# Designed miniproteins, single chains, continued (2): the designs that were tried, part 37

Each design is a single chain, and the fold is of that chain. pLDDT is the mean over its residues in the fold that is shown.

## One batch from the design tools (miniprotein)

Design m5333
Fold by ESMFold2-Fast:
Structure m5333 (fold): chain A 85 residues (1-85)
Amino acid sequence: GSDAETALEDGEKGLKLSKEGNKEEAAKAGLLAGKNIANSVKALGNEKAAKEALEKIEELYKKGDGENAAIAGLIGAQTVLEASK
């Protein structure tokens, strides 16, 4: 699959882990989704958007906000997939 598809799966996994109370693993899944989103957006020629998406998710990860990191990853992946249609 594409990096955007992988990011969607990672974001969904992170959200599930957050609901199960595993905030650390949810944050890691969100960060991984963010990296895959950044790669997808960079391939589309938008380096600024790629950097901003990754930085936002990394900030949430560093704050221990696994739920919002996973949600940001999921929304970003969905947005990239929709833009790629």
Scores: mean pLDDT 73

Design m5334
Fold by ESMFold2-Fast:
Structure m5334 (fold): chain A 53 residues (1-53)
Amino acid sequence: EEDKKAIEETKKVLDRIEENLKKALEQGFSSAKYYLKLVEEMKKAIDEYEKKL
């Protein structure tokens, strides 16, 4: 149950990072595209981990 709370908090942080990276990409920071891909992969890993709990 503590793990589920940590997962929820992590997902919220990742959502905020994703929003900021999308804004950076719109402003012309091409490197943000690479970090957006990493955030997507982290979200998938967390979803798979949550299914095993």
Scores: mean pLDDT 80

Design m5335
Fold by ESMFold2-Fast:
Structure m5335 (fold): chain A 71 residues (1-71)
Amino acid sequence: EEKRKELLRLIGELLDLIGEIEELERELERLKADPNASEEEIEEVEKKLKEAEEKYKEVKERLDALVKELE
């Protein structure tokens, strides 16, 4: 069924986003620990992290709605 195929696609997208968020969080930690890192560099990574987190929330909402339809 189409809904199950879409469910698997959304799960895959969430896993990719989790990986991206983890990489950005590690980069942010690295920059915050580096006394030579600029405020601009930190802000750039924070912006990317926020964008990835917002996309994760959107995909998660779609997944939750689809799961509710299947249940």
Scores: mean pLDDT 82

Design m5336
Fold by ESMFold2-Fast:
Structure m5336 (fold): chain A 76 residues (1-76)
Amino acid sequence: REALARSLLALARGVELGLATPEDVAQVPEAIREAQRLGLLSPEEAERLIELARQAYEAAKAGDYEKAAELLREAA
């Protein structure tokens, strides 16, 4: 969980700095599913985090990097 949270916070900072792309954000749901498969997240936790990641991807695609970063921090 701590490693996933750290990765999400790092990605949020990358998005704010223009170093991360929408494609990088699009990979987050798969990382969350892997954490769920490893027993690090409950199905309910994984579903919530995947929804936040999808919203972050939509914001990043629209050029709203501030909102994308906020959503990624909320997922962390």
Scores: mean pLDDT 79

Design m5337
Fold by ESMFold2-Fast:
Structure m5337 (fold): chain A 77 residues (1-77)
Amino acid sequence: MPPASEEEQRRLVEAAKEAARKAVEAARKGDNNLAAALTAAAYILLVAAEIAGAPEELLEEARKFVEEAAREAEEIM
């Protein structure tokens, strides 16, 4: 696969973090189905960022963020 641009790599990482934030918001509003879907989307976006060749430091930061947000959403659900 041709490597994705650094801009595309950053967009995927930020999209994963945004999906994770929205999952927590959905859980707080009582939309457990949307929270679960957004959590799944965040993990899929992390995998996409890794395949796109995103730097390990960005992946580690995003992975920690998504994992913490996923746990918060589950605690609310």
Scores: mean pLDDT 82

Design m5338
Fold by ESMFold2-Fast:
Structure m5338 (fold): chain A 66 residues (1-66)
Amino acid sequence: MFEEALRRLEELGREAAASTDPERREQLVREMEQLALEFSSVASPEEQRRLMELLARIGREIAASL
């Protein structure tokens, strides 16, 4: 379900932010992008907005950890 996808993205983002390995971080970001693309194709406009808000927050956390 959509809520499980959001939790998975948050878990991946947290791991990416904690990673000091650029290759591992890139791999995790790529996995997040694939998951987001898959869900955005079936998500409602409201769910897409929630997804984009979560991705923006995760992106800021990853950038701050660099």
Scores: mean pLDDT 78

Design m5339
Fold by ESMFold2-Fast:
Structure m5339 (fold): chain A 120 residues (1-120)
Amino acid sequence: DKAEEYKEKAEEIFKKNGKDNWMALTLEALAYYYEGKAEKALELAKKALEIAGEDNWLAQTALGMAYLALGKYEEAIEYYKKALAVDPTNRLAWENLAKAYAALGRDDEAAEYRAKAEEL
């Protein structure tokens, strides 16, 4: 499923572009997120964003997802909003923003952000 898929994609990119490739690190972070290894996901996502730079919506989304997995909902929201400032068509960020707001009991906002994801 998703964890295995992201691991395979990351390995292929590492073979072609080397170990410090931000995209491979981001995909590996996403794989660890789907495995439930949130601390490892956070480590790799932070490294990916450091290499890719502030305007990288995918690395920011992965970092938000790692914080979400750790129960750090406010930090997750911050990074999803940063990702959406770069690419407002990022369906994954809208979906996970809705999950973070739902986890905080903010159901009206969660419903609004789910609707935005569905329009994409």
Scores: mean pLDDT 84

Design m5340
Fold by ESMFold2-Fast:
Structure m5340 (fold): chain A 55 residues (1-55)
Amino acid sequence: SEEEKAKKIVDGAVAMYQAGMPAAAVLQMARKEAEEAGLSEEVKEKVLREVEEAL
């Protein structure tokens, strides 16, 4: 589902940040993955907000 894909992107972004990737690179990756996954504009915004709040 779209929600399941969104959760995987957020979880992956947080894991990359915890592994030492810079916040800017993590956000760029999350944005790209959300776009490639074909998520709606609303869900993409939610993913980016959740990633930013988790960093």
Scores: mean pLDDT 82

Design m5341
Fold by ESMFold2-Fast:
Structure m5341 (fold): chain A 59 residues (1-59)
Amino acid sequence: MFDEAIEAARKGDYDRAIELAEKAGMETTVLGIRRAKERGDPEAAVQAIRNGKLAKEIL
């Protein structure tokens, strides 16, 4: 899931990355990806996904 979301974000497929994050219940990550989409910044979307993964692994 995370690898697929990161790959989608890198390709500029923000909608796919948002869909995967929503299905995982990662609301903060979804908001981060949406903001990245508005800015046209794929790296910001990737970072939001990575931060969400790290938070889940620590908690």
Scores: mean pLDDT 78

Design m5342
Fold by ESMFold2-Fast:
Structure m5342 (fold): chain A 93 residues (1-93)
Amino acid sequence: SEEEYKKLFEIILKILVSQYGKDTPAVHRLAERMAKGIVDYKNEELAKFYEKLAEIIEKLGITMSELQRRAVEKRVSLREIVDELLKELKEKG
């Protein structure tokens, strides 16, 4: 739906701003294209992953770069870092 697209666009935009450190028209266009691709191809797993990523970035104030650094240092996937941090966030209330 249009609401699903708008929600996913806002989520991806937050991630990209965190990754590139700036909110520009080019970053907005990239977020629009990514959100449209996910919705058009019905990539539900990728949509859920970006929702989790955005929640962690927003609620913990951790950057995308820091999440990637932790994944490399712990020798685990980015998904595993995100899932563990999300679990800790839920345990804190």
Scores: mean pLDDT 81

Design m5343
Fold by ESMFold2-Fast:
Structure m5343 (fold): chain A 70 residues (1-70)
Amino acid sequence: EELREKLLRAIGEVLAALGDVLDAEAELAKLLAEGASEAEIAAAEAKLAEARAALAAARERLRAVEKEAG
């Protein structure tokens, strides 16, 4: 039962991180389309990079839990 809870939590973390990536990509696309300043675009690119790193970390945690599950 504990293993199932760990798996569901890990899946939830991946879904949350994926949502953050999609939001960051949408914001960057909007800023580029609107001709935003270089500073705003750079900030959005940094947030997207951070979100992608968090998604990669969440996927690694899910993979570790899946190994425990067999």
Scores: mean pLDDT 85

Design m5345
Fold by ESMFold2-Fast:
Structure m5345 (fold): chain A 86 residues (1-86)
Amino acid sequence: LKKELEEKEKKALELEEEALAAAEAGDYEKAAELLRKAAEETKKVLELKAKLGELSEEEAERLKKELEERTKGLVEKLLEKAKELA
């Protein structure tokens, strides 16, 4: 579990960095896709932390919902920029 947690955290960070690079290059659609993938890996991190006792299940659920709302807002902004360029 701890090794899986570390692997998922690294994957989430890599996807966030790729999303930033794509946005800087003007590829907002790719940035939105990568940001969604990063959020999915971060949700798995939160689930694993709950299983390890680092977070309560209630706390993990709240953090997952906060992450989903934040990610939706950022993705919508990126997709609007993509429409402006298309």
Scores: mean pLDDT 81

Design m5346
Fold by ESMFold2-Fast:
Structure m5346 (fold): chain A 54 residues (1-54)
Amino acid sequence: SGAIGDLVRGTLIASGAPRKVAEKTSKEVKRALDEGDKEKAVQILKDTIKKIDS
């Protein structure tokens, strides 16, 4: 799912995340999805958003 990795990265950057954080997070989300772990992918996104919004 290359498209979801690009979407995650772009969305995080647009939300004010540093590029390095957005790249790392999109990579981790893609790995979790490739492993079939949707819950882990969601948790990674939630944790990253919380750090940006706090």
Scores: mean pLDDT 78

Design m5347
Fold by ESMFold2-Fast:
Structure m5347 (fold): chain A 72 residues (1-72)
Amino acid sequence: MSLEELVEKVESLPDEEIYRLFDLAFAEQNFEEARKELEKLTGLKGVSPEQAANAAALAFINRALKKRREAL
């Protein structure tokens, strides 16, 4: 699966789940747990910890930018 496809899957999740994945990867630096949770939430398999972290970061940024635009 491409990073783009992964990001689209993660962006379909509720805010709570996106924020949790981001916190696992970057606040806790628990990349393996972030990967496991991403696979569990999306139903995907074969996701690397690096792919999970990157997808969580991009989905988090995209969600934050959307909320910022809605507030303007």
Scores: mean pLDDT 81

Design m5348
Fold by ESMFold2-Fast:
Structure m5348 (fold): chain A 80 residues (1-80)
Amino acid sequence: DKEIEKTMEKSIEILVEGLKVMFQQALEAGIDPELALKRLKEEAVEWVRRTAKIMGLSEDKTEKYVKELVKRIEEAAKEL
């Protein structure tokens, strides 16, 4: 479903921006940067998997969105 795929893409964009804010807040709270990034990344991946399942996406499409999320998080981390 094209509309579901657009929703997933937009959700990933929102997640990445939210993770940047949460990461900055974690750093200000004195949390270890590597630990904060690891935990935020794990939570974001679980959210994408859960949302994809609720929306009835195939395993292949779910893995595609997980890979895209991880790539975008890693790119964002390099720009920090």
Scores: mean pLDDT 81

Design m5349
Fold by ESMFold2-Fast:
Structure m5349 (fold): chain A 93 residues (1-93)
Amino acid sequence: MEAERRERERRLLEEIERLAREAEEVIEEILKLDDSEETVEELRELLRELFEELARMRELEAAGTLTLEDLERLKKKLEEALKKLKEKLEELK
């Protein structure tokens, strides 16, 4: 059980890191097309839930109560944010 949990955690962290890199690339492309204050504010609104989830994750990690379910939730929020970012990029092209 412990070995399987460790493998699942490692795999989730790798997926989260990959999604985070993809999100950074999309944000960079959006800002290259339009770096106006309006677009920056729209990006902040799209990412607000993700930032809230990241803040919660840091608190749980500090308390030693971080679970695999918390990591899966972060992954889902990051996937949702990435989808919205890609939609915004498509609108600007």
Scores: mean pLDDT 79

Design m5350
Fold by ESMFold2-Fast:
Structure m5350 (fold): chain A 91 residues (1-91)
Amino acid sequence: LSLQQEMDLGVVEVAVAVLLVFLPKAKEEDYPEVAEILRKVAETAASIPGVPEEVVEELLKAAEAAEKGDKEKAAEHLRRALELLSEAIER
């Protein structure tokens, strides 16, 4: 990976990790905003060469779960995305 691609991947990884920490604290009124942020993170991830398709899929699933108010499902998808991102950065 180029330095730019590695940094871009790191930024996405940090964003996912931050969202995962804050998701349990989100109120019902915050769910649409959380879903929008997750969709933007997925769009950013999709624009970075070398990001696995599975990462983008998991982020979009997390956004859908958050929009429905399913915090547990959203957290599961975010953990999966974070795991896949960490693997991609190491390779």
Scores: mean pLDDT 80

Design m5351
Fold by ESMFold2-Fast:
Structure m5351 (fold): chain A 61 residues (1-61)
Amino acid sequence: HMELSKEQRLAIRRVAAEIDRIGYELELELTTSPEQKARIERGLAEVDAELAKIDAEESAL
């Protein structure tokens, strides 16, 4: 079943979300397409929402 602690699982999720954020931020710096920029901005909003959720769960530990 679950082999990792809640703290470890939250840490892994945070790292994954931060990697996604860095990737989107880099794409945003490199893109000149309005359509691509809108897509990246939506992705960043989703990452921000996931990080906020992780922060809330982390605070409950």
Scores: mean pLDDT 83

Design m5352
Fold by ESMFold2-Fast:
Structure m5352 (fold): chain A 65 residues (1-65)
Amino acid sequence: GPSAAQQQIQALQQQIAELQAKIKELLDQLKTAPSSQIPTLIGQILRAMGDIIQAELQIAKLKAQ
């Protein structure tokens, strides 16, 4: 029912907010990171962005049901 879908959407939105906060922290680390750590930080940012896209696709599927 709509209430169950709304609860799942809310949980996914919370996950997106947490991933966005982590990306902001990683971007701040990039500003002062030594060159040797830059690829690792970029990799973590790209992974978190991928997780956000996956969560948004799940929200879209729940809304389409």
Scores: mean pLDDT 89

Design m5353
Fold by ESMFold2-Fast:
Structure m5353 (fold): chain A 82 residues (1-82)
Amino acid sequence: SPVIEEIRKLAEEALASTDPEEQVLLLNRIRDLFWRHRDQLTPEERAEVLSLLKATVDELIARAPPEYQPLLRAWKAELDAV
């Protein structure tokens, strides 16, 4: 799926970034792509994306400055609600 490929690329860019502002912008793009195309993905594709995003957010939370922690935790809570 082109959508899954783009999400993987953005997740890798977020993990490679050392700028918290850039990390948040990339996460917002991933979220927008996932929510926009969610109903077009198979259950297996949705599970793959959710697993990838959860791993990505967990890693970013571990590295994030205190001021970005609430935003990233809210993002993770949104994923857990799917």
Scores: mean pLDDT 81

Design m5354
Fold by ESMFold2-Fast:
Formats: structure tokens, C-alpha cells, sequence
Structure m5354 (fold): chain A 89 residues (1-89)
């Protein structure tokens, strides 16, 4: 059976996969000129990256690589949201 720490690590990893997926989908929408859809996808990427960080912060021995990945995905999502919003102006 999974330990609490193993479960948290898997939850964090799953959230990071979701964040990365929404970044890829959002980037495609952005490239196609669908800025409102891109913003929605990037907001979801941000949400999942933030959820991953929350889980990692509650761990006794958090994986520094997963923290770094979550921080990078969060930063990229925030930058892409700003870019897409500027294109709507």
C-alpha cells in the first residue's frame, strides 16, 4: 500500500502533468489566435502548478526537482497569461 508521502508525491506529479498538458494546449490556441481559449488553458495550468506546490509544501521530505518543475510551470503560465491578455487589447 502507498505511504502518505508516496501518495503526496504521486499527487504532486499528477498535478504537474496536468499543468504541462494545459500549457501545451494553451500554446497551441495562442498560436492559432484563439486568445480567450489560450487564457483559460493557461489559468488551468497555473491552478494545477499551484496545487502541486501546495502538496509539496505539506511533505516532510519534498522532492526539490518537483518543486523546481512546479515553480517553472507556474512562472511560464503567468507569463503566457500576460502575453495572451496583451493580444486581446
Amino acid sequence: MLTEEERKRLDAAAYLVAAAMYLVIGKRSLKEGNYEEAIRDFELAKKYAEKALEVLREMENPDTGLIRSAEQLLKEAEELIKEAREKLK
Scores: mean pLDDT 87

Design m5355
Fold by ESMFold2-Fast:
Structure m5355 (fold): chain A 110 residues (1-110)
Amino acid sequence: MRVRARSEVIKEGDVDAILTVEVSVVQDEATGAYRAIAKVTAKALKNPVEVKGVLIARDVETGEERVLAESEWKLIKPGQTVEVTVEATIADPRDLEVIGRGIVKPVKLE
């Protein structure tokens, strides 16, 4: 069985936040299909930030990446912790790496 899971954190710009990304791949006993779940927990420190979760399938032979699911951007206020979960169903996980990606960016100053 060649399903691999990996977590990534991407900071877009100068971001004062703590991010944790958890990725799991579980088989549904009823259908035999695989469920990929990425859970992004983000805490803003001094400044508000926006966070997005993305779930990606990467072909281990070609390196090609395909977006399976993505969340909307979530605003996090200073000192606040927010959890974002994205899920996708994978019918055939052969030679795939599942990547859970947490992306955080600063809120634009007006």
Scores: mean pLDDT 80

Design m5356
Fold by ESMFold2-Fast:
Structure m5356 (fold): chain A 83 residues (1-83)
Amino acid sequence: MEEELEKLEKERRELARQIARDLMISLLEAALKEEKDEESRKRLREAIERIRRGIFDDEVSETIGLAFKSLVLGKPMSEIEAE
């Protein structure tokens, strides 16, 4: 029973990691659909690719923050970047 519980906990942690990655990618893809500025679109695409490669740096974190603000405020990310 204990070994089975440890296996389930490991599987739950792996599933939670997959869900977190999928949610971050979905957020960035949603912001990308609303974005018309090609430079901002490139930034969003690069952040998505970095997350898919297991890279989470300051650029990815900042891009996620801007994408979240874009979706919450209903404004393109490029307008938020312009302050």
Scores: mean pLDDT 79

Design m5357
Fold by ESMFold2-Fast:
Structure m5357 (fold): chain A 67 residues (1-67)
Amino acid sequence: SAAEKEKLKREGTIYLLKGLEAYSAGDYETAAALFEKAAELYRQAGDFESAERAEKLAKRARELHEK
């Protein structure tokens, strides 16, 4: 339903914001996990554009953690 998709998008945004907070604190491992969760929620909502952005952020956080 439209209401269910809206709920999933809002949850995705909450995880995205938590991920950005962890990222700005230098906690790249936590940020990557939070961005991956955001991407999953956006995909379930059918918001593939937001999911792709969150996946790119997760990849960047992983790269920074490994360097």
Scores: mean pLDDT 90

Design m5358
Fold by ESMFold2-Fast:
Structure m5358 (fold): chain A 69 residues (1-69)
Amino acid sequence: SLLEQAEELEREAIEKGSEAGLYYMMSSSYELDPSLKEKAEEYRKKAEELEREMRELRERAEELRREAE
């Protein structure tokens, strides 16, 4: 069903969001060390990409919910 598919996408979005949070945390930690600035930037970009994926999954889930109702 469309609702079941929406629930699965929402679950995936939650996982992506949690992953993004971890990368943001690691990036912030690396920023405290000037020698690790490039690594901090890399991890921040990875977190931003995961956030984008999370938003796309959530938008798709909302579309499926609208179609189901």
Scores: mean pLDDT 86

Design m5359
Fold by ESMFold2-Fast:
Structure m5359 (fold): chain A 76 residues (1-76)
Amino acid sequence: SLVDELFEWLNSNSREPPPKEIRPAVLRILELAGLPVSEDVLREEVILALKKLGIDPTNDEEVRKFLEELIEKHPP
């Protein structure tokens, strides 16, 4: 699922930008956090966005719940 792919990317040590399949959701997270929206966004920038939205990026349950709600409200 998109939630699983996005969650796996966020928990990876990848230096690559988000895969095209999850990119719209990643850009939406940046937009909601008031951060610059860019297709070459790094994982660290998305983690900062989650923190700005009041989400603990170390809390897997909280992160997954947020991603599920995000995709449900803004399907690709």
Scores: mean pLDDT 79

Design m5360
Fold by ESMFold2-Fast:
Structure m5360 (fold): chain A 110 residues (1-110)
Amino acid sequence: SLQEEAVEAIRRLMEVADEEGQKYAEKTLELLPKLSEEGQRLIVSAARAMLGAMDAATSPEARRRIANVGLKALYEAAEAFVKGDMEKAREILSRAVTEAGRLVAEDRAA
């Protein structure tokens, strides 16, 4: 299911995240059952993009930063989805994916 795919991706991000990132992950997991199918699909897509960015990063510090950025954004987007603000949720996720790409580029240039 989309919910199971989201849980798996979020749990993988949690493994490298710091304490604050892990708290955002826990809150996102609590909100997942309240999301529409479209909201769950967008969360899965964004979480997979964050995992791809982590795989592209070589330093442990860059990987942790990507996980933290991703988990915070997933939580903020999930809150926006619950409130029915689909546009805000999409903007949050899009910005997080862009930021993750910048973190990968910065890591590779180091």
Scores: mean pLDDT 89

Design m5361
Fold by ESMFold2-Fast:
Structure m5361 (fold): chain A 60 residues (1-60)
Amino acid sequence: MVGRARATKDVVGPDGVVLTFKKGEEVEVLRVLPDGNVVARSLKTGKVGLVGQSELELVE
């Protein structure tokens, strides 16, 4: 686990690629990609997907 982050806005995307979540939901950051996306796991649903780094804030 790289860290924990919180969603800054609601995100809805196509299944299997983009992680869907609501503002305020927490995710586990698994990997940061060089293109500015992160691979994250939703703590609510357990699903893994891509999230824009700008859509998350780091929770220490």
Scores: mean pLDDT 73

Design m5362
Fold by ESMFold2-Fast:
Structure m5362 (fold): chain A 85 residues (1-85)
Amino acid sequence: MTDEEILSKINEKAIDKLVEYKKKTGDDKLGAEYMKALTEAFLVMQEALDAGATVEEAIEKGLKVLEEKASPETVELFKEAVKET
């Protein structure tokens, strides 16, 4: 599996977890915030990989973006997606 495939898998799992979270809570505002932050995080992670960083380094940079821009609850959804990949 390539580094790009690993990031793609994490993204898919993170989105799936967000969809389930929205179904359980009904909170569309937190979902919109998370999607915006996740998009920015994945752009940063992709840029890091393109610059020769490891997947682990790219994920750490993405987590910093999410921690700055998203709620703690939605950051945990991303961390769970990473653990499952």
Scores: mean pLDDT 76

Design m5363
Fold by ESMFold2-Fast:
Structure m5363 (fold): chain A 75 residues (1-75)
Amino acid sequence: MEERERAMKVQMRLAELAKRLRDALPTLSPEQQRQARELIQEIQQLMSDLATGKVSVEEAEKRLEELEARARELL
């Protein structure tokens, strides 16, 4: 149960991060827009990998924190 709750929280945080990046796109420079789109693609890939069991919840949490940090630098 704990691991399923953690996986669900990671999926929700990934979806929210992708939404924040998409919502910010019209306000960003062309270079920042490219970086934001790359982050969105990495987020979508991590969501898929977590859903298909290609990554552990622990690895997904670590990658999410890295993606959130990169998004903060961009936004």
Scores: mean pLDDT 85

Design m5364
Fold by ESMFold2-Fast:
Structure m5364 (fold): chain A 71 residues (1-71)
Amino acid sequence: KEEKEKLKKEILKTIGEILRLIGDIEELERELEKETDPERKAELEKELEEKKKELEELKKKLDELDTKLKE
């Protein structure tokens, strides 16, 4: 019972991190659309790639936690 409660808390924390990261990605995409400087565009594109990679890692973590909870 205690182990399942810990997993539930970790799942909720991971969901919160995913939602925050999605917000960050959307904000960066909006900034990228407005940016006219090619050098700054390249920097924003790199930040966006990094955030998208973090999002995929968090999604994998969420899937693993969900699997453990359903075991």
Scores: mean pLDDT 82

Design m5365
Fold by ESMFold2-Fast:
Structure m5365 (fold): chain A 66 residues (1-66)
Amino acid sequence: SAYLEKARAHLEKAEEALRAGDREAARRHLDQAGNYVVAGVAKGELSEEEAAELSRRGRALADALG
């Protein structure tokens, strides 16, 4: 789904930004990924497995940014 693709793309960009030391860009991309996960779940366009995977990746990134 478009929500899955967008959420994954933003998580990848957040991971890349964090590796580059750009913590602000990493936070912005993490926030966008979270928005796509929430919207995708609300629309029924993300499976439980997809939402769980994205949420785990997002939590790991949030913890690294903390």
Scores: mean pLDDT 88

Design m5366
Fold by ESMFold2-Fast:
Structure m5366 (fold): chain A 82 residues (1-82)
Amino acid sequence: MPSELEAKVVKTILEILAEAGVGKAVSLDTLTKEVRKRLGDESVSKATVSKQLEKLKKAGLVEESKTKPGSYVITEKGAAAA
């Protein structure tokens, strides 16, 4: 499996969330659409984005919004890595 695509998806997620701002929640659906748009790759599925978000949550770079379930926010640590 090409690790290059996964790396691009991870970077793009962090960039989108960092541009939205620390504490600003972005839904999984919106993230998936923006990742596809920025990479020009419609094969990027919601499942692919969700899987990378799970890895980023375990790393402490992203967390799920407490006020908007199914939406994600970048941490200060994640913004520094983006």
Scores: mean pLDDT 79

Design m5367
Fold by ESMFold2-Fast:
Structure m5367 (fold): chain A 84 residues (1-84)
Amino acid sequence: AEALLAEARRHIAAGREAFDAGDYEAAARHYSQAIELLERALGPDHVEVALALYELGRAYEAAGDTARAREARQRAVERLSRAT
């Protein structure tokens, strides 16, 4: 639904603002919420889901959580390889 996409994109924007402010935990939370909404609206293999997973990985890396950053990046690559 268009409403889910609009909400997801608001979370992406809020995540970027939090990242720029140095609040990497808030950025990760916003990106995680966006991923859930994008998966519901577009399905898990859509390119926008892969891009949000990539942003989540960047936020985890900046927060010092290298394990979750690696997992998010692996998920992003896997989802992008299935996107058509």
Scores: mean pLDDT 85

Design m5368
Fold by ESMFold2-Fast:
Structure m5368 (fold): chain A 77 residues (1-77)
Amino acid sequence: LAEEARRLIEEAIEYFNKGDLDKALELAQKALKLAQQAGDNELVAEALAVMARVYYKKGDFQKFQELAKRAEQALAA
């Protein structure tokens, strides 16, 4: 679970860097689900951070703030 979530986060970042924001978001959402199942708060925060960066790049500042706050909360837990 945690190892698979980490791989999906790495792939999400690769697609983000290529400009494929939709694929990056899809992979980050899958990683978030697996990270939550694994109970790995660091991976939960990393997946949420990737999702936040995607929304920021799309100009959705409200979604960015929401996801960034959730990432901070996960890291603090």
Scores: mean pLDDT 85

